# Ledger of designs, part 16: designed miniproteins, single chains, continued (3)

Each design is a single chain, and the fold is of that chain. pLDDT is the mean over its residues in the fold that is shown.

## One batch from the design tools (miniprotein)

Design m8524
Fold by ESMFold2-Fast:
Structure m8524 (fold): chain A 106 residues (1-106)
Amino acid sequence: AEEAKETAIKLLQDSLENYRKKAEEFRKLADEYRALGTPEARRMAQWYERDAKDAEEDAKRLEETIEKVQNSEDPVEALQIALDTARELRDFDNAKKLEELLKKVQ
């Protein structure tokens, strides 16, 4: 149903916002550690930069998935695309919610 597709989009959008916030937080931590100027702090900054990049890549994946879900005319296909991305990102809470939505539209 169209309503299930809209619910899936909302779940993906909430996840996207969380990954964007996480990326911003890691970028801020990287900058703060770099400012300390010690060798240990520089290593911590590199780890947070990597974590930020990973979160940014996950956010980009979610943006691409949201676009595919929005453009799908088949609600079952749309929900499957959303579910596959949630599983790939190990978002087990959203994966469970998407599985329940799929059961209702089959």
Scores: mean pLDDT 88

Design m8525
Fold by ESMFold2-Fast:
Formats: structure tokens, C-alpha cells, sequence
Structure m8525 (fold): chain A 88 residues (1-88)
């Protein structure tokens, strides 16, 4: 099957990082922070959020492994295996 699915997952991760950056920028603006101070705080929050997401990815791997053990549909098993591979 096409390796397109792994590329799509990587693009999704990049898109999610971009969306999170935009959301954090909007949140900082709503709090009336100075643009320079907001920029530095956005960078700090983005790094902290990325670290938290990385930890969450490890938890998600464990959940996906458990789901794979109980999955009987071959297409869904293949998807779960690919998700686990992409998260490594």
C-alpha cells in the first residue's frame, strides 16, 4: 500500500504545530501583552507544549498497542501498526 499515509501523518503533525503556534499567538494577543514579550512567551509555551505532546505520544503508543491486541479488522490493524511506526 502507498507510503502516502506516513507522509500524511507527518504533514498533520506539522499542521498541528502550526495551528498550536497560531492559537498561542492569539491567546497572548487577547491577554494584551506587549508584542515582543508575547513573542518570547509564545516561543516558550510552544516549546513546553511540544514537550508535553511528546510525553503524550508515549502514552498514546501504549494505548495503540493495547488496541492493536484487541483489533480483528485487518485494515484497522495495518493503520494502527503504521501509527505506532510513525510515532517511533
Amino acid sequence: EKPLEEEELRRLEEALREVLREMLAEQAARLGKDPAAAEAQIDAIARETAEALREKVEETKKELEKELENENNPDRRRLLERLLEALE
Scores: mean pLDDT 62

Design m8526
Fold by ESMFold2-Fast:
Structure m8526 (fold): chain A 99 residues (1-99)
Amino acid sequence: DLAAEDEAISRNFEELEAAYELLAGLLGLPVSVIKAAAEGDEEARRRVEEAAVERIRELRARIEAGEDRRAAETQLLILETLLRSLFGEEVTRELLERA
């Protein structure tokens, strides 16, 4: 069914675009940098990885301090999920270990 296939493709593009925008907001980077990193640009990937490590450290520090703990835990979970979806399990694990 071509209509069902077109709908699935459109949904996947919308989900991917939303993931790029949400990660960009969490990391304080332009969406274009997130997209370039996901597409294999080495310098863009380095920028995303550095920003991700910094953000993970900040969120973990807030959780430990008890400041907005629920919000910080939620943001960390969202960040981990986005990193896993866009860059894969191995990259996400490495970033969490570096933070």
Scores: mean pLDDT 81

Design m8527
Fold by ESMFold2-Fast:
Structure m8527 (fold): chain A 61 residues (1-61)
Amino acid sequence: SEKVEEIKKRIDELIAQGKSPEEVAREGMEYAMELDDPEERDEVFSLVQQKVAEYRAAQAA
């Protein structure tokens, strides 16, 4: 969906801007909660968890 794609882009932009993994997780979850479709919300939750885990791993290396 367009809304999910927009959120994906925003999450990638936050990471590119150097926001902390905690800030990325918080804002990503807030974006997900604005979605009315439970399926789209679950997709964004999964995406945020994956992106944050990868980002944390990159920072720890």
Scores: mean pLDDT 81

Design m8528
Fold by ESMFold2-Fast:
Structure m8528 (fold): chain A 62 residues (1-62)
Amino acid sequence: SLAELRYTVVGMAERDLAAADLSPEQRAELEALIAEMRAATSVEELQAIARRLGALFREAGL
């Protein structure tokens, strides 16, 4: 479950990040959050990080 959720969410985030027109600072922050998602040890931790990533994408107009 955790591994499957991580695979799906990280994959989607990486694809979205690759397509995004972001500043170098925004890109670095989003890449750091994706790394945190890869290191997450629970579904709850992964979901919390994914919400932070989603918030940054919304701020970037994505």
Scores: mean pLDDT 78

Design m8529
Fold by ESMFold2-Fast:
Structure m8529 (fold): chain A 72 residues (1-72)
Amino acid sequence: SKEEELKKKIEEIRKRIEELQKQSDEIDKQVQANKNDKEKARELVLEEASISMEIIKLVVEKLVLEKELEKL
């Protein structure tokens, strides 16, 4: 059904967000560990920012799908 397909997509996005959040947390730890290496810290901060942007995109996609599910 359309409802089951939407629920499956929402759950897949939720799991992707959770994995990206774990990656972001790990990179944040690496930033702290490399605080005396300014170039390395900068590269890690940019990588974390990229992951944060991906999370935002997935959160928006999830919200759109949840709104579609509510209309069924």
Scores: mean pLDDT 88

Design m8530
Fold by ESMFold2-Fast:
Structure m8530 (fold): chain A 81 residues (1-81)
Amino acid sequence: PDELAERLRKLEEEAQKLISEYEKDPTNKDVLERLKKLQDEAIKLAEEAKSRGLYPLYLHALNIAYQLNKAIKKGEEAMKK
């Protein structure tokens, strides 16, 4: 399904860009909100892929969600005393 593969590609590109921006400035709440939104989108895409039996897309979407989660947690920990 070209639609899910294209959505995953675009999501991965945006995720890498936002992770890089957040690593440069963990105080940027706008970037943090975008990262959280992308994580939700990645999880939703993974669930959709799984429901269609598209396990390679499912696993790839989960990996993107994992990368986003790691970036969010790292930034939050950096801001915590």
Scores: mean pLDDT 81

Design m8531
Fold by ESMFold2-Fast:
Structure m8531 (fold): chain A 96 residues (1-96)
Amino acid sequence: RVEEIRRAAGMDPAEALRHSLELMEREAAEDERARTLLGWVERLMVGDESERERLMEEIRRYYIEVEGLSEKDAEARAQQLLGNAEWLRRRLEEIR
């Protein structure tokens, strides 16, 4: 996983970010980080507009302070999680 992220670091920043997000999704079941991401997705999925805004700030802060990402990269990660939450909400509505 670290080696796969390191290989992605040789790409342009946007490509490396997309690759890292795809790897994180694939390993969700095995990683405690994945539990945190799933928790955020669940809260984004059921939260109102105000709660969603607060969660987006919390997610950005985590990626900046814990993962050491730039504001731009942290925003991209937060937007990806929001997109995943909206996709899951729509899928659940279609199934039931």
Scores: mean pLDDT 68

Design m8532
Fold by ESMFold2-Fast:
Structure m8532 (fold): chain A 58 residues (1-58)
Amino acid sequence: SAAANAAYGEAGGRAGAREAGLDEETIERVAKGGRQIGASPGFTGAQAAALARASALG
C-alpha cells in the first residue's frame, strides 16, 4: 500500500542518512523525503529509501 511504502521509505531514508553520518536535522529531512516519495504512485518503499538517501549525499 502507499502507506506501507511511505513508512518503509521514511525508515530507510532515516537509517541511510544516519549511516552516512549526517546531522539529526538532515536525517529527519531525508526521512520526510523518503516518506513523500514512498507515498507517490509508482514507487516502492525500497526505491523511496534509496532516492531519499541519494538526495542527502548530494
Scores: mean pLDDT 80

Design m8533
Fold by ESMFold2-Fast:
Structure m8533 (fold): chain A 72 residues (1-72)
Amino acid sequence: SEEEREVKRKEAEDLIKEGDLHFSQKKYLEAADRYEEAAAIYKSLGDNEKALDAEVKAGVALLKHAVDKVTS
């Protein structure tokens, strides 16, 4: 139903916000996990553009984590 789709969209939006917060705190793995969960929800809704955006955000977070581990 449309109501179920709206609940899922809000869940994905909240996950992006949580990911952004973790990213700002340099918690890149936690950020990536939230972005990947959001991407899966957007994909289930057929919102391919938002899913791709979330996947890119997750990839950037994973890259930041890898770089920080190598340079420490």
Scores: mean pLDDT 88

Design m8534
Fold by ESMFold2-Fast:
Structure m8534 (fold): chain A 93 residues (1-93)
Amino acid sequence: HMQVMTPDQSQRMVDMLTTMRDQMQSRNAPQSALDLIDQAIRAAQQGDYDTYRRLFMQGVRTMLQDPSITPSDVSSITSQSVDDAGIPRPVIS
């Protein structure tokens, strides 16, 4: 099912993802993960929740595969971001 975010949810999600991207970059996240998060930001700006969620999950999984990024780093970044936005936490496999 296609989910559309409200304008308020889109703005909060964009702010959250921008903060997360900066944190990822400071932790030397792989460029492929940063590219996925940039695409998720664009989807969030358009209110496309399903595309945002898919791209966000792909970005997180890409980070988890990089040995320079720990699962604890990913958990810290995602927990701070999702709780503030009031949007359901993405499922991490």
Scores: mean pLDDT 69

Design m8535
Fold by ESMFold2-Fast:
Structure m8535 (fold): chain A 89 residues (1-89)
Amino acid sequence: SELEELEARYAALAAQVAADPDDDELVAEALRLLVRGLLLKAEEAGEDVEALKERIARELEELLAANADNPARAALRAAARELLAELAA
């Protein structure tokens, strides 16, 4: 299933991030998979996806604010902006 594929990819990336947490590109990709997996899991469980989108959007905005001045997190900021655009569509 799509959820199983996302969870497997997230687990693999999470292991890589644990080995190298300073790898901005790996952290950014893990964020993409985490958010997409959370939304798909909520949809399959019949949970309030719109309420979840609002919570994730707020957390992504807070993550952007926390990393606004961090040049080492440019990929993470790009991923957060991309995800915010997807949630607004």
Scores: mean pLDDT 85

Design m8536
Fold by ESMFold2-Fast:
Structure m8536 (fold): chain A 94 residues (1-94)
Amino acid sequence: MDVDRLAEAVKSAIDAAKAAGATDPQIERLAELVFRALHVAGYSRDELREVAKKAGVSEEVVDKGLTAKPQPITDPAVAEARRFVAEEILREKE
């Protein structure tokens, strides 16, 4: 597994959200959800912290994402972001 490729995918998702007009709190929330999904997929906290460093994201966002209680998702954009991350993980683990 290439941590650099994963970092590029995370950075691309954040940059796409910024281009779509997402606010800083929305981007932080997106990053938290992305790292949570990656952790559920089998990535360790240390691997995700390295991904965050390479993607230009604070390691604190990883810790927040991994410790956050699951909240019900009613926002379609958040659901789409989760599906995108899951699809990228499945592609890389083939």
Scores: mean pLDDT 69

Design m8537
Fold by ESMFold2-Fast:
Structure m8537 (fold): chain A 86 residues (1-86)
Amino acid sequence: VEELIEEARRALREMIAEVEKLKDVFPNADKIIAAMRAALEASPEGQYLAAKAVADELSGISPETQPAVDLARRAAELARKALEKL
């Protein structure tokens, strides 16, 4: 469980880095970054919900957001698996 939580946190940190690269071109990037930083300190349920929301919001916007979407989906999957084992 701890391993899955740590992997989810790593994916969230990588996603934050990808969204930070897009902050000058994506109008809500600062809000997404703030939400994801809050999710790093949240429970696995909070991490799952936040990562899923980001993946849903960024999905289909542009090819430039695809790496962030992929990382957010990975973080959501890892957090969900951690939550299921609690």
Scores: mean pLDDT 71

Design m8538
Fold by ESMFold2-Fast:
Structure m8538 (fold): chain A 74 residues (1-74)
Amino acid sequence: MLTQEQLDRFAEDFEAASKYLLENPDEELEEKFIEHVEGLLEEARRHTPPELQAQLEELEKRFEEFKRKVEEMR
């Protein structure tokens, strides 16, 4: 099962990488990052305990917002 520590690290890594990509636009790197995060979120949804669901949903919302910002910059 997904742990709090794993989810927290995923959130921190996502925040850092998404901020970097928004400040340093790179279409190829953005596409690879989006595919990578989609895979991680799909896996997380299968293994997330109920008490961490709200935190996962917050991450999913941040990812959708990131995709929207990337689209706006193209």
Scores: mean pLDDT 82

Design m8539
Fold by ESMFold2-Fast:
Structure m8539 (fold): chain A 62 residues (1-62)
Amino acid sequence: SKEEIVEKARRALAESKDAATRAAAGELLRLHEQGADEEQLREAFEKVKKSNPEAAEAIEKA
């Protein structure tokens, strides 16, 4: 859900020591603050999975 993506991104941004993971999480939060809907956030997260699967997995585990 949108809420799950946002919550995990906030946790990853706050707690991750990996710069790439924080950058990806920060981008998801920026999109959310600019009014992105669930579909846009899901698409952005899929893009993260494609370019940096390790960062995406870290966000999902947050």
Scores: mean pLDDT 83

Design m8540
Fold by ESMFold2-Fast:
Structure m8540 (fold): chain A 80 residues (1-80)
Amino acid sequence: LSVDEIELQLQQELEQTTRQKQEQVAALREEAQRAMELDPSMGQQLYGKAQRAEVDAQSTISEMTQARLQQIAEARAAAL
């Protein structure tokens, strides 16, 4: 595989993971919003859960981004 093909594949994997995490967080926020209309206390707890999930998602995406940058750099160095 060329470095360009590896870069494209890693880009697609990152985009897929990002989309999945964003959809998961959006679903939790939507649930929290509905709960907030019925019981603000329950809504606040669910909103907190959604916020924690968002932080976890951002952490995971950042780790994946760093690992991919390292992998691409190593592939470029090896190609020389």
Scores: mean pLDDT 80

Design m8541
Fold by ESMFold2-Fast:
Parts: structure tokens; sequence; C-alpha cells
Structure m8541 (fold): chain A 70 residues (1-70)
């Protein structure tokens, strides 16, 4: 496994369009990733951010944020 941990948090609960999704990743090995956070709002709509690119060395923690949209 190339990742030691992945954490996703939202600025609003439940998530809504315009809320910020914050992704925190700790790498277990040198890795490059593109991740698109997704959430479901109170009405069952899927919200996504733009793709978030991370390039991390082994043991490095990176944080990226994106705005949720419908």
Amino acid sequence: VQLSSVTLTFSGSPPRPGDVATLTVTAGADTSLTLTPEATDADGRVLTTDPLDLSLAAGETGTRSGVLRE
C-alpha cells in the first residue's frame, strides 16, 4: 500500500455546493496521485471537486482543497 492515511473533511455538514472539501494524505512510499473528492448532499445529489493532484515522498503529508459543486 502506497498510502499510510487518507482523510477527507468538509467545511459544512451536511456538505452543500460551494463548501470546501479538504483532503489530507500521508504517503507510505514515493507516489503521485490524482483524487476527486465526492460527497452526497441531503437531497441525494453527488457533489464533486475538481481533480486534486498530489506528489508525495515516503512519509510526507500533503493537503489539498477544492470547492464542492453539483
Scores: mean pLDDT 78

Design m8542
Fold by ESMFold2-Fast:
Structure m8542 (fold): chain A 71 residues (1-71)
Amino acid sequence: SAINQSLKEVYDEIQALRDAMGRSGSPEATLSAAMLMHAIGQETDEDLAFLKGVRDVFEERGLESLVKLKL
């Protein structure tokens, strides 16, 4: 389906963003770690940049309703 194709593209773009920022682990683990640090007020500038990048990837695909990132 078109949704499944868009989600695969989002996953690939998040993986590329993870790699470009020198982060390791699965996209899910990297996102969860950054979200946790943001939630406890201990995020780095790199964590915030990653979260904003993930949000932008979803927004560019019109999938912002699937991700609730409060930044």
Scores: mean pLDDT 72

Design m8543
Fold by ESMFold2-Fast:
Structure m8543 (fold): chain A 89 residues (1-89)
Amino acid sequence: GFEEAEEAIERLRRMAREAEEMGNMNAALVLGSLEGMALIALGVGKIAGDPEFAAEVAERLLRAAERVHEAVLRDPNISREELLELAKP
């Protein structure tokens, strides 16, 4: 089923919320964008009947989000330019 992709999206959503709470709006926007991309992949996967596609895309985006989230936890004032570099696939 689509549970793996849905779990990854929920983790993305939590990381975006944490970044916003830490006051880093650039990180929140980057993480929110990754969540949006994962939601699109989930929708496409559901229409196509392809849960593996949805999971693979969501997992790739989650790995990028984890890099961004960890960087924000180490430095809440991390720059937009550094965040964009970390968000690359």
Scores: mean pLDDT 86

Design m8544
Fold by ESMFold2-Fast:
Structure m8544 (fold): chain A 87 residues (1-87)
Amino acid sequence: SLKEDAEIYAKAAREAAEKAREMGFPQVAETLRKLAEDIEKATSKEEIQKALVKAGRDAVDAGVSDEELAHAFRLFREAYEKLKKEK
């Protein structure tokens, strides 16, 4: 369901943000934290998709490198897959 999808995405973003912070990437952590907040406020799949696109744009604007962004998406994917398997 949309609520279940949003919950998993938001939790994945928060876990990825915490790991990024621990690894010393504060800009990546902040981008992922804001993504989680935007997803929690989303009321449609389209809004979730827009939140993901916005997070990528915000990361670029904050000066996050392509390599740091790739690491952020890897952390997010790993957290998402872990949480999805718990269903």
Scores: mean pLDDT 80

Design m8545
Fold by ESMFold2-Fast:
Parts: sequence; C-alpha cells; structure tokens
Structure m8545 (fold): chain A 83 residues (1-83)
Amino acid sequence: MTSVSIQGKEGLTPEEIAEELIKKAKEANLFPADLVLERDGKRYTIASHITNEEELKRAVKEVFYAFNRDTAVPEDKIELVKE
C-alpha cells in the first residue's frame, strides 16, 4: 500500500485525524511520506518528507490553522502518500 486516507467527517478534530493517520502509516510502513489535502477534485501537497509521528501531528494541525478551522469537513479527503 502506497497511500492511506481519511475522509472528512463533521466534528473530526486535527488530533483525531493525526492519530488515525499515524496508525495507518505505521501499519503500512509509509514513512517518509507527503501529506495531501483533496478538495473539490484538486490536490494540495501540505507537507512533504514527513518521517515520524510528531512531524505528521504538526502538519495536520498546521492544515487546520491555515484554513482557520477547528474540525474537518465532509468534502475534505486527507491522504498520506509514501515517497
């Protein structure tokens, strides 16, 4: 498996998204990886060359701060892609 993703849900926090992505990344041995946000058919590379859990937590948190949001929305797909 070369990527794992989480579909946005109402009320899903950055911390919950980071925890689930970390779990999936470990199971699939995805590090190093890029964090990608897909919205309205467009893909945005948010962070590249993530090598560990702490970097992934920071990257997810920075996505939500940049969009001035507390939680994910259903339209967002957050994906971790193996380099």
Scores: mean pLDDT 74

Design m8546
Fold by ESMFold2-Fast:
Structure m8546 (fold): chain A 71 residues (1-71)
Amino acid sequence: DAELARKIGDAIVAEVAKHDPQLAAEVRRKMDEALAAGKTPAEVAKLGVSTVMRGGGDPFAVAEAIHKALA
């Protein structure tokens, strides 16, 4: 579901933006590209977590944010 994928992307960006606005901007660009390409919720989540890990962010905080957004 494209709407679910968008919700996951938004949750990841919002969590990252609390600590690293520059990384959040990079994550937003990648999330928007993935959503435009029709990536699934699972693919968007994996890409988001991977991008955060590569950028030095907290992947556990991002995983918790995704869970809260989907509850």
Scores: mean pLDDT 84

Design m8547
Fold by ESMFold2-Fast:
Structure m8547 (fold): chain A 111 residues (1-111)
Amino acid sequence: MKELIEKIKKALEAVKGKKVKSLEELEEIAKKEGVDVKPLIDLYKLLDVDGDGVISKENFEAFAESLGLNEEEAEELFKYADKDGDGKIDFEEFLKFAEKYVKLYEEKLKK
């Protein structure tokens, strides 16, 4: 997971401040910037277990807990990502979650 988090962080830095709406747009930016975004794509697919294009709260929380985040941290991350409060995370919301998740995971590893 540490290696995966580092790769996800680099991918997020490359797309920071850019409007990315889909996996296709993410791949286009990666090609232009010369960044490996596969880890970020793999993370999205892992969380989108049903393949319906949205991440459920249950799948998200289970994943966060599997990475050593506690219930409170997992709930905070979900609330941060789910800005419209519909109980689903779309691709743009997923990118916000991934950024917050990387920060929380790195802080846990520092100590």
Scores: mean pLDDT 71

Design m8548
Fold by ESMFold2-Fast:
Structure m8548 (fold): chain A 74 residues (1-74)
Amino acid sequence: ATTTTVTEYGPEEARREMAKMAGVPLEVLEENGDLGKLVVTTVTTADGVVTTTRVIYSKKDEVVARTSEVSRLP
């Protein structure tokens, strides 16, 4: 069976993830108060493949960044 989990994080987590995605220092993004939230969606398949999608939204709920990563459960 496939399991889907959606988790929402606040503006601080959104800034940290944006810094990681963009490769910029967190302090530069802390001066920019336009990030609103981070949404992480994890899809786990029956064979243990995990796809994690991270979407960063602005304070106006506009998508500003998105990334997807595939890993495997141990």
Scores: mean pLDDT 74

Design m8549
Fold by ESMFold2-Fast:
Structure m8549 (fold): chain A 72 residues (1-72)
Amino acid sequence: SAAEALVAELEPLAKEYAARGDLEAFLKETPVAPLLAELAALHAAGTPDDELLERYAAYLGVPVSALREALA
């Protein structure tokens, strides 16, 4: 999908932000942040939170622990 293509383009940038411990800034500053929030809400009713986080972490190419810290 167009959403998946956008996230794939930004994956290297997400990895760079995660490596410097600044994934929260990436999620807030990039145009993908609202899209990720909307996708999370869309899947919330049918997808367990842990599975959803693992999926998005893999999608961005970052550790799930880094994503959890950024979203907490």
Scores: mean pLDDT 65

Design m8550
Fold by ESMFold2-Fast:
Structure m8550 (fold): chain A 107 residues (1-107)
Amino acid sequence: MVEALREAAENIRKEMEKLLDYLKDKLTPEQQKLAEEIFNEVKRALDEAIELAEKGEPLSDVVRRLREKFDEIYKKAKEKYKDNPLLQQFIDSLKRAIDGAIQALEL
């Protein structure tokens, strides 16, 4: 089960990298830094979840906490960047990728 979580985390990271690469020619340097900050928050949450699972936390609890943390990141990012349509698209695409990966872990 920890391997499934690591695979989901890798898939989320790869999707974030693809989204950043897609947007890099459409974003200003400032907007690029903001997108990278969101990426780093998501990466930190994934790393923390993997550490908890490796320490023997029940996978159901780890997945629940990860989902709650991603929901917090999503809500804060949507509010912080509400006037930036390109970052809103990035955030929404990232949310879809994360939700899909978490749903796969629960099957």
Scores: mean pLDDT 80

Design m8551
Fold by ESMFold2-Fast:
Structure m8551 (fold): chain A 102 residues (1-102)
Amino acid sequence: EVEELKKRIEEAEKNGDKLETARAYSELADVYLKQGKYDEAVKWYEKALKIAEEVFGKDSPETIAALRKLAIAYEKAGKTDLSEKYRQEADEREKIAVEKLK
């Protein structure tokens, strides 16, 4: 699973496929989160968030979802202050996204 995802990441990065790179980073982070490797999960969710902001925009549903996953990973890593910070950022960006639809 991890080795297959790392191979997908290498190919996506090599091809400049930012969408696939972000998806593969998020899937790798999900695997680490499930394995209890919370610090690794945080690192890969941070990488996925950066690309999601660039590709989809800061207030996009994809970016908001990435922020919420990162908050969960920080909470499981015992970094409660960082978890709350990213949860609040996700809530604020969601409010902005909703307002843009009016």
Scores: mean pLDDT 83

Design m8552
Fold by ESMFold2-Fast:
Structure m8552 (fold): chain A 87 residues (1-87)
Amino acid sequence: SSLVDQLRRLADRLKDSNPEVSRLLEEAARKAEKNTIESLEEAIELIDKAIDLLSKSDTFDSGVQLVALSVIRTVLEKELKELKEKE
């Protein structure tokens, strides 16, 4: 599935247990969907905030979600680099 779809699924799964992280991931998905250099940089920043909150969270098991977000972040960085190379 697309990165945007993966971010939206993660946001939905976290909606009840960590609504702040869910909101950050929904915004990151909206930014990633725009697929511009600026929007991808903003999406990565939002994911970094979500990772920081999850690493400090005691409201749910964050381990699996942290791994998923680190993978998504890596793919977004690769897409950002590709867009910059096409400028």
Scores: mean pLDDT 80

Design m8553
Fold by ESMFold2-Fast:
Structure m8553 (fold): chain A 67 residues (1-67)
Amino acid sequence: AAEAAAQARAGEIGDRYLPVVKLVNEALKKYPDATLDQIDKINQAAAEAFRTGNLEEAKKKIDEILK
């Protein structure tokens, strides 16, 4: 029972987390000269996307930060 519940929760977290991690990594790869302030704002947008599941809004915020 505990193992099945842990797997279900891990799957839900993974479904939210993996796209967010990929989005952040792609942004940093595209802009290797990003400042620490920009990286902090990207991390904040990523955390919000993880909580809400709204990847498109996070991507829009990241694009704005890196302009």
Scores: mean pLDDT 72

Design m8554
Fold by ESMFold2-Fast:
Structure m8554 (fold): chain A 109 residues (1-109)
Amino acid sequence: SRRQRLLELSERTSEDWENLENGKPFDAEKMKETIEEAKELFEEESEKLIEHYKDNPELVEEIKKLKEEILEYLEEALKNVESDPKKALEYLKKADELYQKMAELVRKA
């Protein structure tokens, strides 16, 4: 599922963080691919959620706000992959936390 793929990307991010903390080699190209795939998957999922909940304007407004913040963190991560990989991973962690918050809001709706 799309959600399972996003969870797999999150796990990869955690592995890359551990590798950097231990001074192991970092593959910037693979991280960029991972971030770009995450952006694409997230845009698809968030658009589907907005359409599904279109008759609940309050929930849609919250989803849109979280969508904008998540996309901003993913973009900041992408900008920092080569110059500051640890900072890029921190932005990815923030994006994941907001994605989990969005999933929880939708689950309770």
Scores: mean pLDDT 80

Design m8555
Fold by ESMFold2-Fast:
Structure m8555 (fold): chain A 86 residues (1-86)
Amino acid sequence: SLGLVPIKIEKLGDNVYKLTIADSPYRDEAFERLKEALRYLEKQGLVEILSEEDGVITFKELDTSGEGVARIVGAILYASVLPEAA
């Protein structure tokens, strides 16, 4: 079984997005995975993290190519779909 943690995506401006993790038993795990994935993409030059708060990340998209967008979507899915740890 998979734990599904909804993530709200809001566009704040040109290439600036706010991700808010919904309240769930897996929220803290989803937030850690989201931070890990976006920090990795920041090291690759694909995003710039503007803020990290409890359950909320704001970032700027630096690579708007189809491949860059796919990497960002992958990071969100990595955080949103968790294997249920027994």
Scores: mean pLDDT 80

Design m8556
Fold by ESMFold2-Fast:
Structure m8556 (fold): chain A 92 residues (1-92)
Amino acid sequence: VPSPEQMADAGIAGLQTARDLAEKHGLEEAARAAEEGIRRAQALRDAGMPGLAAQTAMDGLDEAVRLASKQDPKIGNEILQAALDAAMKALD
């Protein structure tokens, strides 16, 4: 069973993947949303709030995917799937 810290790190890994793909596809707003989510989640994790960090990373991913999907729903779905795959890999 993943610890709260592992869940936070997995969420951050997923959000990092979302940022990198958004940047690769030229989706500047989605990339910035992901970067902000990463910064907030890392700060909360470092403050000893891993549950809130994981939740913040998930909220950041939701916002990044929403912004990407507004420009291209296909790319938005690709970002979501890759982020979830990265999070699952981080838990292995």
Scores: mean pLDDT 88

Design m8557
Fold by ESMFold2-Fast:
Structure m8557 (fold): chain A 96 residues (1-96)
Amino acid sequence: SKVIELLRKAIEALRAGDVDRARELLLEAYDLLSKSDSPVALKVRSLVLLALNLLEDGNVEGAIVAVEGAIKILENPEKADEIEKETMKKVLEILK
């Protein structure tokens, strides 16, 4: 999947400290996801948007968690609701 490839590259960029590259990759993934109105695509888009917002606030750790959640949903769409809830819980703990 092109979307999974972009999201994995975004995590690699974030771990390397290349926030600008990560933002470009996340925006490309968001654009591809915007071509689908499936419930899975909507959840993945919301997590990618959350990651972009966390990066604007300088929260790289939170952004990585949000992107990892998006990848997990794409790889396990039948567990999308469970993965989204767990991802949001992890992001909330980071925001403490």
Scores: mean pLDDT 89

